# Ledger of designs, part 42: designed miniproteins, single chains, continued (5)

Each design is a single chain, and the fold is of that chain. pLDDT is the mean over its residues in the fold that is shown.

## One batch from the design tools (miniprotein)

Design m17432
Fold by ESMFold2-Fast:
Structure m17432 (fold): chain A 72 residues (1-72)
Amino acid sequence: SHHEELTLEAIETLRNEPEKAKEALRTLARYFQESLREEVYEVLKELFGENAEKAMELLLQRSEAVLFLLDE
């Protein structure tokens, strides 16, 4: 689906283009697909370490507050 493709593109952006991390996280908040939960969780662990669970919860809530975790 288009939303799965957007989710995969955002994961790739978070891994390879850290300067676009806020844009990619915004895309994940809007379009995140449960079918890709494991792949999303892996990249969240890479970015946020111990805050990965908090980041996942914010994405499940479709909350752009996940962007503020980058500033911590």
Scores: mean pLDDT 83

Design m17433
Fold by ESMFold2-Fast:
Structure m17433 (fold): chain A 68 residues (1-68)
Amino acid sequence: DAALRAELAGLSREEQIAEAVRWVEALLASRGETLTDAQRATLRAQLAELTDEQRIEVILTVRALLAE
């Protein structure tokens, strides 16, 4: 949704990364899995290298997968 995308674009880079990590953790938890501290650090580093738009797409994609 364009409205949700605009809201996410209003977040700082750190807030977008935290949101993306939260949704990835929720998706893994729905499958009986968890992120280790090392995996979480790697995910944060990878997300930090993305553009704001790419981070928003990750969040929207993970949310859509969790909704299924």
Scores: mean pLDDT 83

Design m17434
Fold by ESMFold2-Fast:
Structure m17434 (fold): chain A 92 residues (1-92)
Amino acid sequence: MEEVEKLAKEIVEAAKAGDVEKAEELAKKLAEKILEAAAAGDEETVNQGHIIALEAGKEIARILYEKGEISEEELAEGLARLDALIAEARAA
């Protein structure tokens, strides 16, 4: 959990700094950590890590919009999809 939270914070910080490529690479590492937890049968870490990753994804989407990398429509659609996935994960 602490490693997942740390990675999520580093991803958001990289995105805010304009290092979108680094943010994307760190996001891949976060996904790998969640997959490792799934392989180990650690469902609590999978569920919590998935929620943390989705919440970081929302912050990244907002940053990309502020930088002009995505449209307002893409931001709205992306946030709606992420919110739906977070709600589903929290209900599990």
Scores: mean pLDDT 78

Design m17435
Fold by ESMFold2-Fast:
Structure m17435 (fold): chain A 106 residues (1-106)
Amino acid sequence: MKVLVVDSDPLFLEELKEALEAEGFEVVTASSFEEAKELVEKYKPDVVLLSSSDLGGIRRLIDYAKSRGIKFLALGSPELVEEALSLGADAGATSLEEALEKLKAL
């Protein structure tokens, strides 16, 4: 499975990439919507994983991913996860372990 990870924190992006690659996922990372859009077009991921608290960015990414038939997973606070699911995310997680479990089920 190919996963695009989107977050504005480069240290958290590195942590998520290492954890996902250890579980056998193919991973690319983006720190902005513009970079995420380019990587969706070039890399054609199966899932977008967003770990940002930017609600404006999450809605835009969910709409874009859905328009391309790509699954969407939100990782964050319970409030962020509930909002993302209401906007059409396929799954949500409040911890990295839960995110890994959800990715394996997608």
Scores: mean pLDDT 82

Design m17436
Fold by ESMFold2-Fast:
Structure m17436 (fold): chain A 76 residues (1-76)
Amino acid sequence: TEEKQKELEKIEKEFHKLANEAIDRLRDVNPEAAGRIGYLYLEALKEMRKHADDLEKVKEIYENFKKEIDRIIAEV
């Protein structure tokens, strides 16, 4: 449905924004942490693409990605 497509587009935009902001923030302060986030971003992106028609699965992948980013930031 159009509603599911809009929700997927919203999640994708938030996902890309979160990853880019986290990497930019950490790049000069902790480049190893920025690299870990970059790796997690690419892996999450691959999984989201595999499940592009499954909104609940895409939400799960995004929530797990956010938790990993929060964990990495807390360690810095």
Scores: mean pLDDT 84

Design m17437
Fold by ESMFold2-Fast:
Formats: structure tokens, C-alpha cells, sequence
Structure m17437 (fold): chain A 78 residues (1-78)
């Protein structure tokens, strides 16, 4: 359960980091992050006793995605 969350988060973070280094990967990173958020939401429903872990991971991923969006938009505006 927690190991599955760690694996999902690691993949999503790697994709977000790649997009941070090269904006052309942003669309793929956003899609990957959203799929991970959806998976974490499903896991929270299936395993309510560990909901805190899934909710925290989801919140962190949403925050990282938001930060990346702002950075990519700023670079396009400049």
C-alpha cells in the first residue's frame, strides 16, 4: 500500500522534474500527474485507514504541478 504510493509518486515527480528542465515535456508530465492524483483518490476510497498517506501525497503532487504550471507560463510570457 505505502510502497505503491511511493512508486506512483516517484514516477510522477520524475516526469515533473523532466518538464521543469524541458518545457516540451509539460503536457506529458501534467497528464502523468493527473493520472497519479486519480489513482491516489481511488486508493483513499479503497483503503480509508491509510487515507492520510494518500491525501498527503495527492496534496504534494498538486502543489508541485501548480508550481510547474506557473514556471512554464512565466517562461512563455518572457
Amino acid sequence: MKEEVEKLMEEAVKNLKKALEDPKYFDDAEKSAQQTIDALTQLAREDPSNRDVYERAKSLLQSLLETLKKKVEAEKAA
Scores: mean pLDDT 77

Design m17438
Fold by ESMFold2-Fast:
Structure m17438 (fold): chain A 87 residues (1-87)
Amino acid sequence: SIEELKEEMLEIIEEAIKNLPTDTPEQQQVKRQLQTLLEIMRKSKDIDHFLLAVAMAINLLKKYASDNEEFQKYVEKLEEIMKKLLE
C-alpha cells in the first residue's frame, strides 16, 4: 500500500540521519536540513508534498553516497520506492 511505502521511506531516512557524520559544520547543516525534511514528510497529508520532500532528501544524501556504500544503499532504496509510487 502507499501508506506502507511511505512508512518504509521514513524509516530509511531516519536511519540515514542517525548514521550521518557530524564532524564538520557542512555535515551538521545537512543533518539539520534532513531533520527538517523528515518533519515535513511526517506532517504532510499531500502525497505530492511528501514526494517533493523525499526527492530533496535523496539529493542531500547523494552528497555522501559517492564515498559511502551505506548511503548509496539508502539512496537506491528510496529511489526504488519513489519509482513504485510514481508508476
Scores: mean pLDDT 86

Design m17439
Fold by ESMFold2-Fast:
Structure m17439 (fold): chain A 73 residues (1-73)
Amino acid sequence: PLTPLEQRILDYLLENYPFGVSAKEIAERLGVSQSTAQRHLDRLKEKGLVAKGPDGRYSLGPKIVQELIDAKR
């Protein structure tokens, strides 16, 4: 299951979709350390819920992106 903090990370990424955000920006937004944000981002990447781009920024993973596209039909 997702932790409340992981759910908040996904919500923040959705607010910024389609743009990526850094672990630092996520940490600042959620009021946690970068290490805490990074730990949860690593778990979310493992689940396929977030992706890290070539610029080092995190965005919604392919599964969630596909769900959003499908919702538009």
Scores: mean pLDDT 78

Design m17440
Fold by ESMFold2-Fast:
Structure m17440 (fold): chain A 81 residues (1-81)
Amino acid sequence: KKEQELANKAIGAVLRAIGAELDGDWESAARDYVDAAKYFVELGEKEKAIEYAQRAIDLAEKHGVSPEILEEAKEVLEKAK
């Protein structure tokens, strides 16, 4: 039950992030990718956690997203490794 709830939250965060990215809402996209990466860390999905944390970092650096989100994305990436 908890694992399925985490998986649903992870997928939901990825879908929201993609939607925000398509809309050019880089702040929301980076935040949602960080949330997705955190859920994948909890699920033990190391490769997906790294992928989405790195995507959040790339968006944050390219588009000047808030330093707080960039720092959180980097922390999640280190936890996923």
Scores: mean pLDDT 86

Design m17441
Fold by ESMFold2-Fast:
Structure m17441 (fold): chain A 87 residues (1-87)
Amino acid sequence: MLSEEELEKLKRAFDLLDSNGDGKVSYEEFRIMLETLGAGNPELTPERIEEYIKAADKNGDGTIDWEEFLALLSQPENAFLRDLILS
């Protein structure tokens, strides 16, 4: 399980992306964040970014809510992305 400190950091990252304060992040906002994080990491390819976006959007509604964001970053296979956000 994520620690309280990790949850706080992830919530801050989510809130920065949630420009409208509606509790939802668009594909564009999430992609921009991932591209910014990936500027220093050659392993975070455009294809990998799209995989993360699709994995996060369980509803297929074109937005990522807080529960979907947490679920994505709680998966062991996505530890790399989580660590980048927490750094």
Scores: mean pLDDT 74

Design m17442
Fold by ESMFold2-Fast:
Structure m17442 (fold): chain A 83 residues (1-83)
Amino acid sequence: LGPVPTSIEDPEADAKNYLITVENLLKNKMFDEAKRVVETAYNVFKKAGLNDLLKQFLEEVKRLAEKYDAPDIKEFAENKIKE
């Protein structure tokens, strides 16, 4: 209940949208673009102070990277989770 005046329309929906984009890029073997999207999402959530959502996002990114055999993206997510 109540309006949340953020430039991010819906932080949870935005995180889900980033995950959908990353998975679609991984399905098409666009690993460099997928990593760029992950880094962009990481910076957006970190700047917004959405630490819990960011951790959940990174855990899902790690899972997707394992599913699609993208070790560079998995390593990025794992290292950022440890921060």
Scores: mean pLDDT 79

Design m17443
Fold by ESMFold2-Fast:
Structure m17443 (fold): chain A 81 residues (1-81)
Amino acid sequence: SLEAFAQLLLQDLETHPEARLERLTARYKEASKEPELLKKLAANTKLTETQKKEIDAILAGKYEEAARLDLEAELAALRAL
């Protein structure tokens, strides 16, 4: 079930966040190579506040901060299920 999957994913992310953070940090470093696309995404009014903060952090070269924000948002969403 979706709830059982969410619980398993939540447990994994809470106990082993390092792998997710490293993966996100690497992806955000790649995304920073296309700053004009990131700026266009940041201008999208349909983005959540967390997504806007993530893009701002990537544009500022704060990839680890962006990864932390993404993980925190995912954990909050999983806990709400």
Scores: mean pLDDT 81

Design m17444
Fold by ESMFold2-Fast:
Structure m17444 (fold): chain A 75 residues (1-75)
Amino acid sequence: SRAEEARRAGREGKPEHIPWLVKLLSDKDPEVRAAAAYALGQIGHPEAIPPLKEIVKNGSGDEKDFAKAALSLIL
């Protein structure tokens, strides 16, 4: 699944996955959005900060919690 692929990218920690993960933040599947937000936090690159802040502001359910956790890992 796309969510599992996002989680795998986060575990690999390669910055080259960041543009793809940022795109997944717009996915219609809430699980995919949450997985992408968390993966961006695991990679810990500052270019992820603006899209994660957007999810914290406008997200619902577990997306907001994962995005907050990701920002805590980056900042």
Scores: mean pLDDT 80

Design m17445
Fold by ESMFold2-Fast:
Structure m17445 (fold): chain A 90 residues (1-90)
Amino acid sequence: GAEEEYREAVEEAREALREALEGVKEAGDNIKAVNAFIGGALTAIGGLWGAEHLAKQGRLEEAARVGRNGADGARQSIETGRKYMAENPP
């Protein structure tokens, strides 16, 4: 149901946030990677905030969608950070 989809979307966004923050720590002085991982963290935070805001309004299906979009966007930024790490390892 919508509540389960919302819960799953929130967990995915939280996992993406955690991975983005770990990426910042691992990136060291690779500024392009740091910026990509920070972007991922901010995207995940935005998704979590937007999802919570919609959920409080009873809009659980929209909340799940916003949370999922935040997680997916964060994942793209994390992949970009990992690419920059591969090009210029710390």
Scores: mean pLDDT 88

Design m17446
Fold by ESMFold2-Fast:
Structure m17446 (fold): chain A 69 residues (1-69)
Amino acid sequence: MTITQTKTVGNDTGILTVETDSLNATAEAKGEGSNAVYVALEQRDGKTVATAASDGKAHTLTLTVTEHH
């Protein structure tokens, strides 16, 4: 499944999309002067944590995904 979160600060928008079945993540930044984003996926306490941030502007979005079967 796909989980998407969006965070807006001033004129900048960060979008993080995580596909939990394959643990793929994408990040996108929009706004004046935003040039780059990064995304990281980490396992902590049996949960998948995704973090996205924009270069030059401190826009942090954290998504926690718990996998259970």
Scores: mean pLDDT 56

Design m17447
Fold by ESMFold2-Fast:
Structure m17447 (fold): chain A 87 residues (1-87)
Amino acid sequence: MGIVYVRAEPGKLKEILKPLVENPEALDKLTRPGDRAEVTIGGVPVTIELLSEDEARIITPAEDLDKVEALLRSTPGITVLATAVER
């Protein structure tokens, strides 16, 4: 798996992520730390896990990590904090 750790502008995580995903209604599940939503970003199936009001980890296929990271880095109001690869 690939993991992208992100921080959004305060109070704007869902607002900023909604245009990036094919199924934006799934993001409404993200209300508390530990909540997960399954979405598609740039044609890549990912799982978003909420870490705080403004921070999330985005779990990707390892082969798509660079593509998802690049999309998130190009998104205004998102800061990529770290990336990781797990087997």
Scores: mean pLDDT 83

Design m17448
Fold by ESMFold2-Fast:
Structure m17448 (fold): chain A 80 residues (1-80)
Amino acid sequence: SKEEQLKLEIDYALAVMILHLARLMEERGVPFTEEDIALIEKALELLKKVLEQNKDASPDFQKRIEEDIKEAEELLERAK
C-alpha cells in the first residue's frame, strides 16, 4: 500500500538522519548522551526493520542498508 511504502521511506530517512547527526557529533568531538545512544539504537532497529521488509529490493539498496547498519553498530561500539 502507499501508506506502508511511505512508512518504510520515513523509517529509513529517520534512521539515516540520526546516523548523519551522530557522525557530525563525533567529528566535532561532542560526546554522546544516553539519549543520543538510545536514538542510535532506535536507528539500528529501524534499519534492520527496513532491510527485513525490503527483501525484494535491489541488491544495491540492500547493500546500502547493510552498510548503514554496520555504521550504526560501529557508532554504538565507539559510544562505550
Scores: mean pLDDT 84

Design m17449
Fold by ESMFold2-Fast:
Structure m17449 (fold): chain A 77 residues (1-77)
Amino acid sequence: MSDEEILSRMGRAAFEAATPEQLPDVRRALSAMQQALQNGESIERAIQTAVDVLRRSGMFDVADAVERVGEEGLAER
């Protein structure tokens, strides 16, 4: 699986799991992930960055969904 496909699947999982009120925090987490990749961080660290942002925001169900999809995508890379 490509890094772009992993990111797309993670974004979809986050938006499907989140309530409308949580969407700003989801966008912030995905933005942090994209910034990590642009700064030359590994895909593994970028995924962890998004998960950590979501967990710090108290969005544990969303974080768990994103982490699972990210880990599955990495296993298929």
Scores: mean pLDDT 83

Design m17450
Fold by ESMFold2-Fast:
Structure m17450 (fold): chain A 80 residues (1-80)
Amino acid sequence: MEREKKLLEFALEAVDIALQSEDPNEALKKIRELADKYVKEGKLTKEEADLVINFIEDVIKQGKEALEAARKSLEEQLKE
């Protein structure tokens, strides 16, 4: 569960960045910077970070409602 927790933490922070950013490109830039920190600190592998980034890119394309739904789902999983 340790890796799953870190993956969910990163995904939640990434969704929050996307929701707070007006520009999707600016959001993705900040998310990639966050991913680099998680990988450098050994919390995630590059492949795990890339999977989350791909997920967030798809959710961003679906719009704000999809981001809000993703945040709620991730928060529920992380608090269990």
Scores: mean pLDDT 80

Design m17451
Fold by ESMFold2-Fast:
Structure m17451 (fold): chain A 70 residues (1-70)
Amino acid sequence: SLLEKLDKVEEIKKEKGLTDEQWERLLLAIYFEKAAEDPSMIEYPLEVLVYETYENDKEYFENMVKMVTK
């Protein structure tokens, strides 16, 4: 469900130890990548895009986390 995805996203943020600024940069980076791939993705909540990225492409997600924590 949507609520389960949102709860998982909050857990991921806490687990990775991201600040609010780093988290915002991660959300925007994933958003821009997904929007470039499929413009219809802009209609989805940013947190849902983060969840789908985490579940479907963990390597890409971890690389994005590394970029925002530099």
Scores: mean pLDDT 78

Design m17452
Fold by ESMFold2-Fast:
Structure m17452 (fold): chain A 96 residues (1-96)
Amino acid sequence: MSAEEWLAKGKEAYAAGDYKTAAAYYKKAINLDPSNLEAWRNYGEALAKLGSADGYYALGEALAKEGKLEEAREAYEKALELDPSNASARLALRRI
């Protein structure tokens, strides 16, 4: 299965409200094509729906790579609300 096919399966799972399965499928898309910013963003969004601080951090990283710095800052701030000890989110927020 191609990266595009895994991305499509992830979108189907996300639309069904199965965020855990969506995140797993998006991760497969990322492993096949790490340059696909849409897959990284969708992966972060799925993990964020699960309430994961790491998910909000991953979403922030993807948004920053797309140049969406305001949205990236909001995602990093949400990661820190869920886990104030997240050093990666703190560092990323300082660089933005």
Scores: mean pLDDT 84

Design m17453
Fold by ESMFold2-Fast:
Structure m17453 (fold): chain A 71 residues (1-71)
Amino acid sequence: SMTEKKKKEILDRATSMIRRAAKEGVPLDRIIELATQMVLGEADRLGLSEEEKKELIKEVVQIAKEIYQQS
């Protein structure tokens, strides 16, 4: 669906931001804050539900932890 495509685009953008931050030595906590702000802004603009926003934030936090665990 169009909603699923837009969610994927948001997650891909978040993943790119996180990968760049890891390479630049940005602390994990800081990039989680920045990526979460971006995701919430995009989700609100798209009219996503609270449940969908929570799921996106959960996925972004997991992606950030996984990338930073890989050093």
Scores: mean pLDDT 87

Design m17454
Fold by ESMFold2-Fast:
Structure m17454 (fold): chain A 55 residues (1-55)
Amino acid sequence: MVEKLKKAFDYFDVPVDGVFDNLARVALKYFEEETGLPVDGVFDEEFKELVEQLK
């Protein structure tokens, strides 16, 4: 899990809108690992809401 998170941070190293913070990246990878859902590019408002709820 740790190495997967590190790769996630490297992947999201690119500056995105700035709306998706470090929590969003971690939550996404954590959620993917927990549920087994592949990141199909559902990196949108729905994902942002999930992160805010988990916060």
Scores: mean pLDDT 52

Design m17455
Fold by ESMFold2-Fast:
Structure m17455 (fold): chain A 65 residues (1-65)
Amino acid sequence: EREARIDAVVAHIEGVLANREAQLGRPLSEAERRALVERRLAYLKREGVISDEEAAEIRARLEAA
């Protein structure tokens, strides 16, 4: 289901962001967070895991969190 896929991808990217923050021992800057999110979304779109519309929704949810 689309919603379940979006939720799973959001959780996955949140985990990637949390792991990077743990590695750095500090919160990510806005630029660092955005770059990492965009790189991951671009990868998932190229692999056919998500659509352009799903990527936009995932981005919005991550920005709200």
Scores: mean pLDDT 81

Design m17456
Fold by ESMFold2-Fast:
Structure m17456 (fold): chain A 91 residues (1-91)
Amino acid sequence: MEEILKKLEEKFEELKKEYEEIKPNLTEEEQKEMEEELERLEESLEEFKKTVEDPSASPLEKARKLTVLAIELAALYFSIKRFKRRYERRK
């Protein structure tokens, strides 16, 4: 679990960096929406970290939190990749 948490934290930082790269090509509305998604993902990551560090949390509870986090992370990843492909195609 701790190793998985570390990998998720690393992926989150990678996504934040990719967002900063595409930010100048986004509208103000798109920037706000993506920043809200990043904020929600950060909150989900903190919640998962607390659950992993809680010795009373069941394996099922930890797995459920991990699944939600993984889905949110994948959704943001694909959104960023879609924007990057759109802008790269125009070069």
Scores: mean pLDDT 77

Design m17457
Fold by ESMFold2-Fast:
Structure m17457 (fold): chain A 75 residues (1-75)
Amino acid sequence: GPLVSEEERRARIAEEVEALRNSTDPEAQALVAALERGLEEFEALALALARASDPGGGERAAALTIELVREWLAA
């Protein structure tokens, strides 16, 4: 089977989002707001990047999806 299940990757992403939610950093707060509104899009991107970055692990994939969401917010 896979090294990490898709469900486990999703759970890790949710955990990291909660950590951002508890941050007082304005940039983190903006990311949380975008994630709450675009959760489905974020999830799709997270899955795509997780598959592309499988050798680098789910944590790196999550970081890349956060960057994409940030760029999407800046657009």
Scores: mean pLDDT 61

Design m17458
Fold by ESMFold2-Fast:
Structure m17458 (fold): chain A 59 residues (1-59)
Amino acid sequence: EKEKKEKLDQERKKKYLEEGRKLAEKTGNETLGLGYAAALYDESVKPSAEKIKKIFEEQ
């Protein structure tokens, strides 16, 4: 059922993208929201998510 996992991953990617969109509106930081969404649905980008947050914290 590896094939089904890929299909589920597609749906998750869409949800993460929309969640990031909504988060951007609530926080007022579009870049942060979109970047967070991308990091969520891309497992390889998880470690990068922390770096992104630090960049915004230094603002």
Scores: mean pLDDT 63

Design m17459
Fold by ESMFold2-Fast:
Structure m17459 (fold): chain A 87 residues (1-87)
Amino acid sequence: DEADQEALRAALAHLEEARRALEAGDVDGAVKHLSEASKQASQLSDEALRQTLNELLTAAAVYAQAGDLERALELVDQAIRLVREAL
C-alpha cells in the first residue's frame, strides 16, 4: 500500500529526529517528533502494527518527560526497527 509506505517513511523521519533530540538531551524536541511519528503511525492500515507503534511511542514520550532518556532511546530504537521491517 503506497499510503502506508508514505506514512512509514514519514514516521521513520520523525523517529530519527526524536532519537537525535534524545541524544542531545532535548526532551521538548523529542516529544514533538514522537507526537508527529504517532500521528503518521495512526494512518497505517495494519491495526496490529499501528497499535504496537503507538504503544512504543507513548511509552517513549512518558520516559523522556520523566528524564529516563536511556529507556526512551531503547523504545525509539524498537519503533525504528519495526518501521524499517514494514517498509
Scores: mean pLDDT 90

Design m17460
Fold by ESMFold2-Fast:
Structure m17460 (fold): chain A 86 residues (1-86)
Amino acid sequence: MEKFEELLKKAREELKQATTPEEVDAIVDRFFDEAEKLGLTLEQLARLGVEILNYLREEKGFSDETIDRVRARMAARLAALEAAQA
């Protein structure tokens, strides 16, 4: 739990500085890699994704199109991890 909350806080701080969709993609990829290294469950990774998407929508004001692209990218990573755990 503590590791998840700390990672989420760091992700929000990094995303606060992001100004382009490309910067957001890079940050999302890096934090998902860190979450995988920490051994977080698929449920925890999904929750991280939801929290990131909510932050981008509510605090950063990114367009729905950008949010949908980021969501698709995270969904692809989750599907790959689920397949690897099968």
Scores: mean pLDDT 78

Design m17461
Fold by ESMFold2-Fast:
Structure m17461 (fold): chain A 62 residues (1-62)
Amino acid sequence: SESLKFEMLLLVSSDPNVSNEQLAAFRKKLLTGSKEEIKEFVESLPLSEETKERILELIEKI
């Protein structure tokens, strides 16, 4: 699960539409939140279609 969380963090950090503030909030949610909370937070981020799709797939594996 740690590997999945790291991969999600890298994907979000690589998206040019995500701000540093949003990235910091996502990191906190990823470390302390439930699967449902992480999914809801990801759905609120201005992610590219490709990045969003990959992250949602990773969340389903948690």
Scores: mean pLDDT 80

Design m17462
Fold by ESMFold2-Fast:
Structure m17462 (fold): chain A 74 residues (1-74)
Amino acid sequence: PPELEQFRQEAEQTLNALLNSKDPSKKQQQIDTLNQLIQRAREILARHPSPEMQELLQEIEQGAKEVINKMEAS
């Protein structure tokens, strides 16, 4: 579905932007952005339950862990 493809692209762009962020003063904003992204993924999964959406949610959660690990290592 176009909505899932659009959301996947948006999620990838958001995670890449957060991974490339170098500003330590924005940690809380980055955490809030990750929480909003995960929440949106869960809402889409609730409306459109599918294996593809479950996989996308897992990919987003894994990407979020990578962003958090990078922030903690900095």
Scores: mean pLDDT 79

Design m17463
Fold by ESMFold2-Fast:
Structure m17463 (fold): chain A 100 residues (1-100)
Amino acid sequence: SAREDIELLIRLQKRALEEKRGIEVEPEEEERLRRAAELLEEPLKRYYEALKEGEEKAKEEKEKLLEWLKNELKVSEESLELFKEMLETIIELYKKHEAE
């Protein structure tokens, strides 16, 4: 589900930050990551539906999602790149699950 994928994204991002910094992520920063990820629930559901229709449709919906984040939420370029990496991670996990 989109909620489970959001929880996975938060967990993966927290781990990546902890590994990069060599210190534990503070509770306030984890809450900020959670709030940002929760805003993505509906757009992520649309993206997952597009994945079932094919790679080209998924790419189109991904670009729309990134454009929405940039224009509507006015996220920084750094946050946009992190979100792209998170989406690529989800895609790879989805492909592995589908292949089995």
Scores: mean pLDDT 65

Design m17464
Fold by ESMFold2-Fast:
Structure m17464 (fold): chain A 57 residues (1-57)
Amino acid sequence: TGKGKILSETECEVYPSKKVYKVASLGDGLAACVNEETGEGALVSGKIGEEGPAKLL
Protein backbone atom coordinates (compact mmCIF):
# COMPACT_ATOMS: atom_id res chain seq x y z
CA THR A 1 0.00 0.00 0.00
CA GLY A 2 3.05 2.29 -0.15
CA LYS A 3 6.75 2.36 -0.96
CA GLY A 4 9.94 1.37 0.81
CA LYS A 5 13.55 0.40 0.18
CA ILE A 6 15.61 -2.58 1.27
CA LEU A 7 18.74 -0.73 2.45
CA SER A 8 20.81 -3.83 3.31
CA GLU A 9 20.42 -7.43 4.53
CA THR A 10 19.61 -6.04 8.02
CA GLU A 11 17.66 -2.79 7.39
CA CYS A 12 14.73 -1.53 5.37
CA GLU A 13 13.13 1.92 5.07
CA VAL A 14 9.37 2.58 4.85
CA TYR A 15 7.92 5.71 3.22
CA PRO A 16 6.76 8.41 3.71
CA SER A 17 8.00 8.41 7.34
CA LYS A 18 11.48 7.12 6.32
CA LYS A 19 11.55 4.99 9.48
CA VAL A 20 14.22 2.30 9.45
CA TYR A 21 12.97 -1.22 10.20
CA LYS A 22 15.05 -4.31 10.97
CA VAL A 23 14.95 -7.09 8.38
CA ALA A 24 13.54 -10.22 10.06
CA SER A 25 13.72 -12.32 6.87
CA LEU A 26 14.93 -11.71 3.30
CA GLY A 27 14.39 -13.89 0.23
CA ASP A 28 14.04 -13.44 -3.53
CA GLY A 29 13.52 -9.65 -3.48
CA LEU A 30 11.12 -9.60 -0.52
CA ALA A 31 12.05 -8.37 2.96
CA ALA A 32 9.89 -8.91 6.04
CA CYS A 33 10.82 -6.03 8.34
CA VAL A 34 9.92 -5.10 11.91
CA ASN A 35 10.10 -1.85 13.87
CA GLU A 36 12.00 -2.70 17.07
CA GLU A 37 10.23 -0.02 19.17
CA THR A 38 6.59 -0.70 18.13
CA GLY A 39 6.67 -4.28 16.78
CA GLU A 40 5.00 -2.97 13.58
CA GLY A 41 5.69 -5.12 10.54
CA ALA A 42 6.22 -4.28 6.88
CA LEU A 43 6.82 -6.22 3.67
CA VAL A 44 9.15 -4.44 1.22
CA SER A 45 9.67 -5.71 -2.34
CA GLY A 46 12.71 -5.02 -4.52
CA LYS A 47 16.44 -5.45 -4.78
CA ILE A 48 18.80 -4.11 -2.12
CA GLY A 49 19.28 -0.36 -2.68
CA GLU A 50 16.16 0.00 -4.90
CA GLU A 51 12.82 1.61 -4.05
CA GLY A 52 9.85 -0.73 -4.41
CA PRO A 53 6.31 -1.51 -3.20
CA ALA A 54 5.75 -1.81 0.56
CA LYS A 55 2.82 -3.13 2.64
CA LEU A 56 2.36 -2.38 6.32
CA LEU A 57 1.23 -5.40 8.34
Scores: mean pLDDT 78

Design m17465
Fold by ESMFold2-Fast:
Structure m17465 (fold): chain A 79 residues (1-79)
Amino acid sequence: MARERLLEEIRRIAEELVERTENPELAAVSATMRGMALAQEAVDRGLLSEEEGAELAREGLRYAKELAERKRRERELKE
């Protein structure tokens, strides 16, 4: 299913960017922008409806935010 594959790809992008970055908030923004671009491309190609693309983008954003928040909390505990 196109939606499932794209969600998995968006999650991989978010994990890679957030894990590798000292600024998890910036990583989350970057991951979100890439995820939105992938979802829009799928909608434009007729692989997803606009509603499915919007749901995918929201799920990707939520996941990226959760990863970024976890990393932010870890950073705040740094001494």
Scores: mean pLDDT 74

Design m17466
Fold by ESMFold2-Fast:
Structure m17466 (fold): chain A 85 residues (1-85)
Amino acid sequence: SKDLDIQTLVNLARNMQYRKDNGQSTGIFRNQIRGILEELSQQYSDEEFQEIINEVLQRLKEEGLDDAAKELEDLYQQILQQRQA
């Protein structure tokens, strides 16, 4: 469901921010987020996918997780470029 997908991305992004704040590698969480974004890009319409990402980004920004929000947005843009090719 859309709500579950939003919750999953928020949880992964929080873990990514936590590792970054503690000087730890974030690669595994970035790769998991990318994989989920690729799946969602095939499952949802462009409008629904954008809605999911906007909700995730809003929640992350409200929690002060600006670095995680930027990383998620950058990954989302990469997926959009791949989908348009």
Scores: mean pLDDT 85

Design m17467
Fold by ESMFold2-Fast:
Structure m17467 (fold): chain A 77 residues (1-77)
Amino acid sequence: SRPKIELPPSVSLDEAIELAATSTDEAERLQALKVLHARLDVVDPARVLPPLERLLSDASPLIRRAAAQLLEMLRAR
């Protein structure tokens, strides 16, 4: 099924980071993390590591797992 909430393709990395950290909608935060995952090879780790580390303490288990996976991939570089 098509997800009910989708971020536009024009979303910047900064906007995706902000949405993942601050949005009240779990589905929107998951979409923001997917945008970061898709651009993981071109992101500056110094810009994304601090917000991702904060998401490890998020109330949502899905957000915590997604953030942990992205952090592991970034640290493995």
Scores: mean pLDDT 73

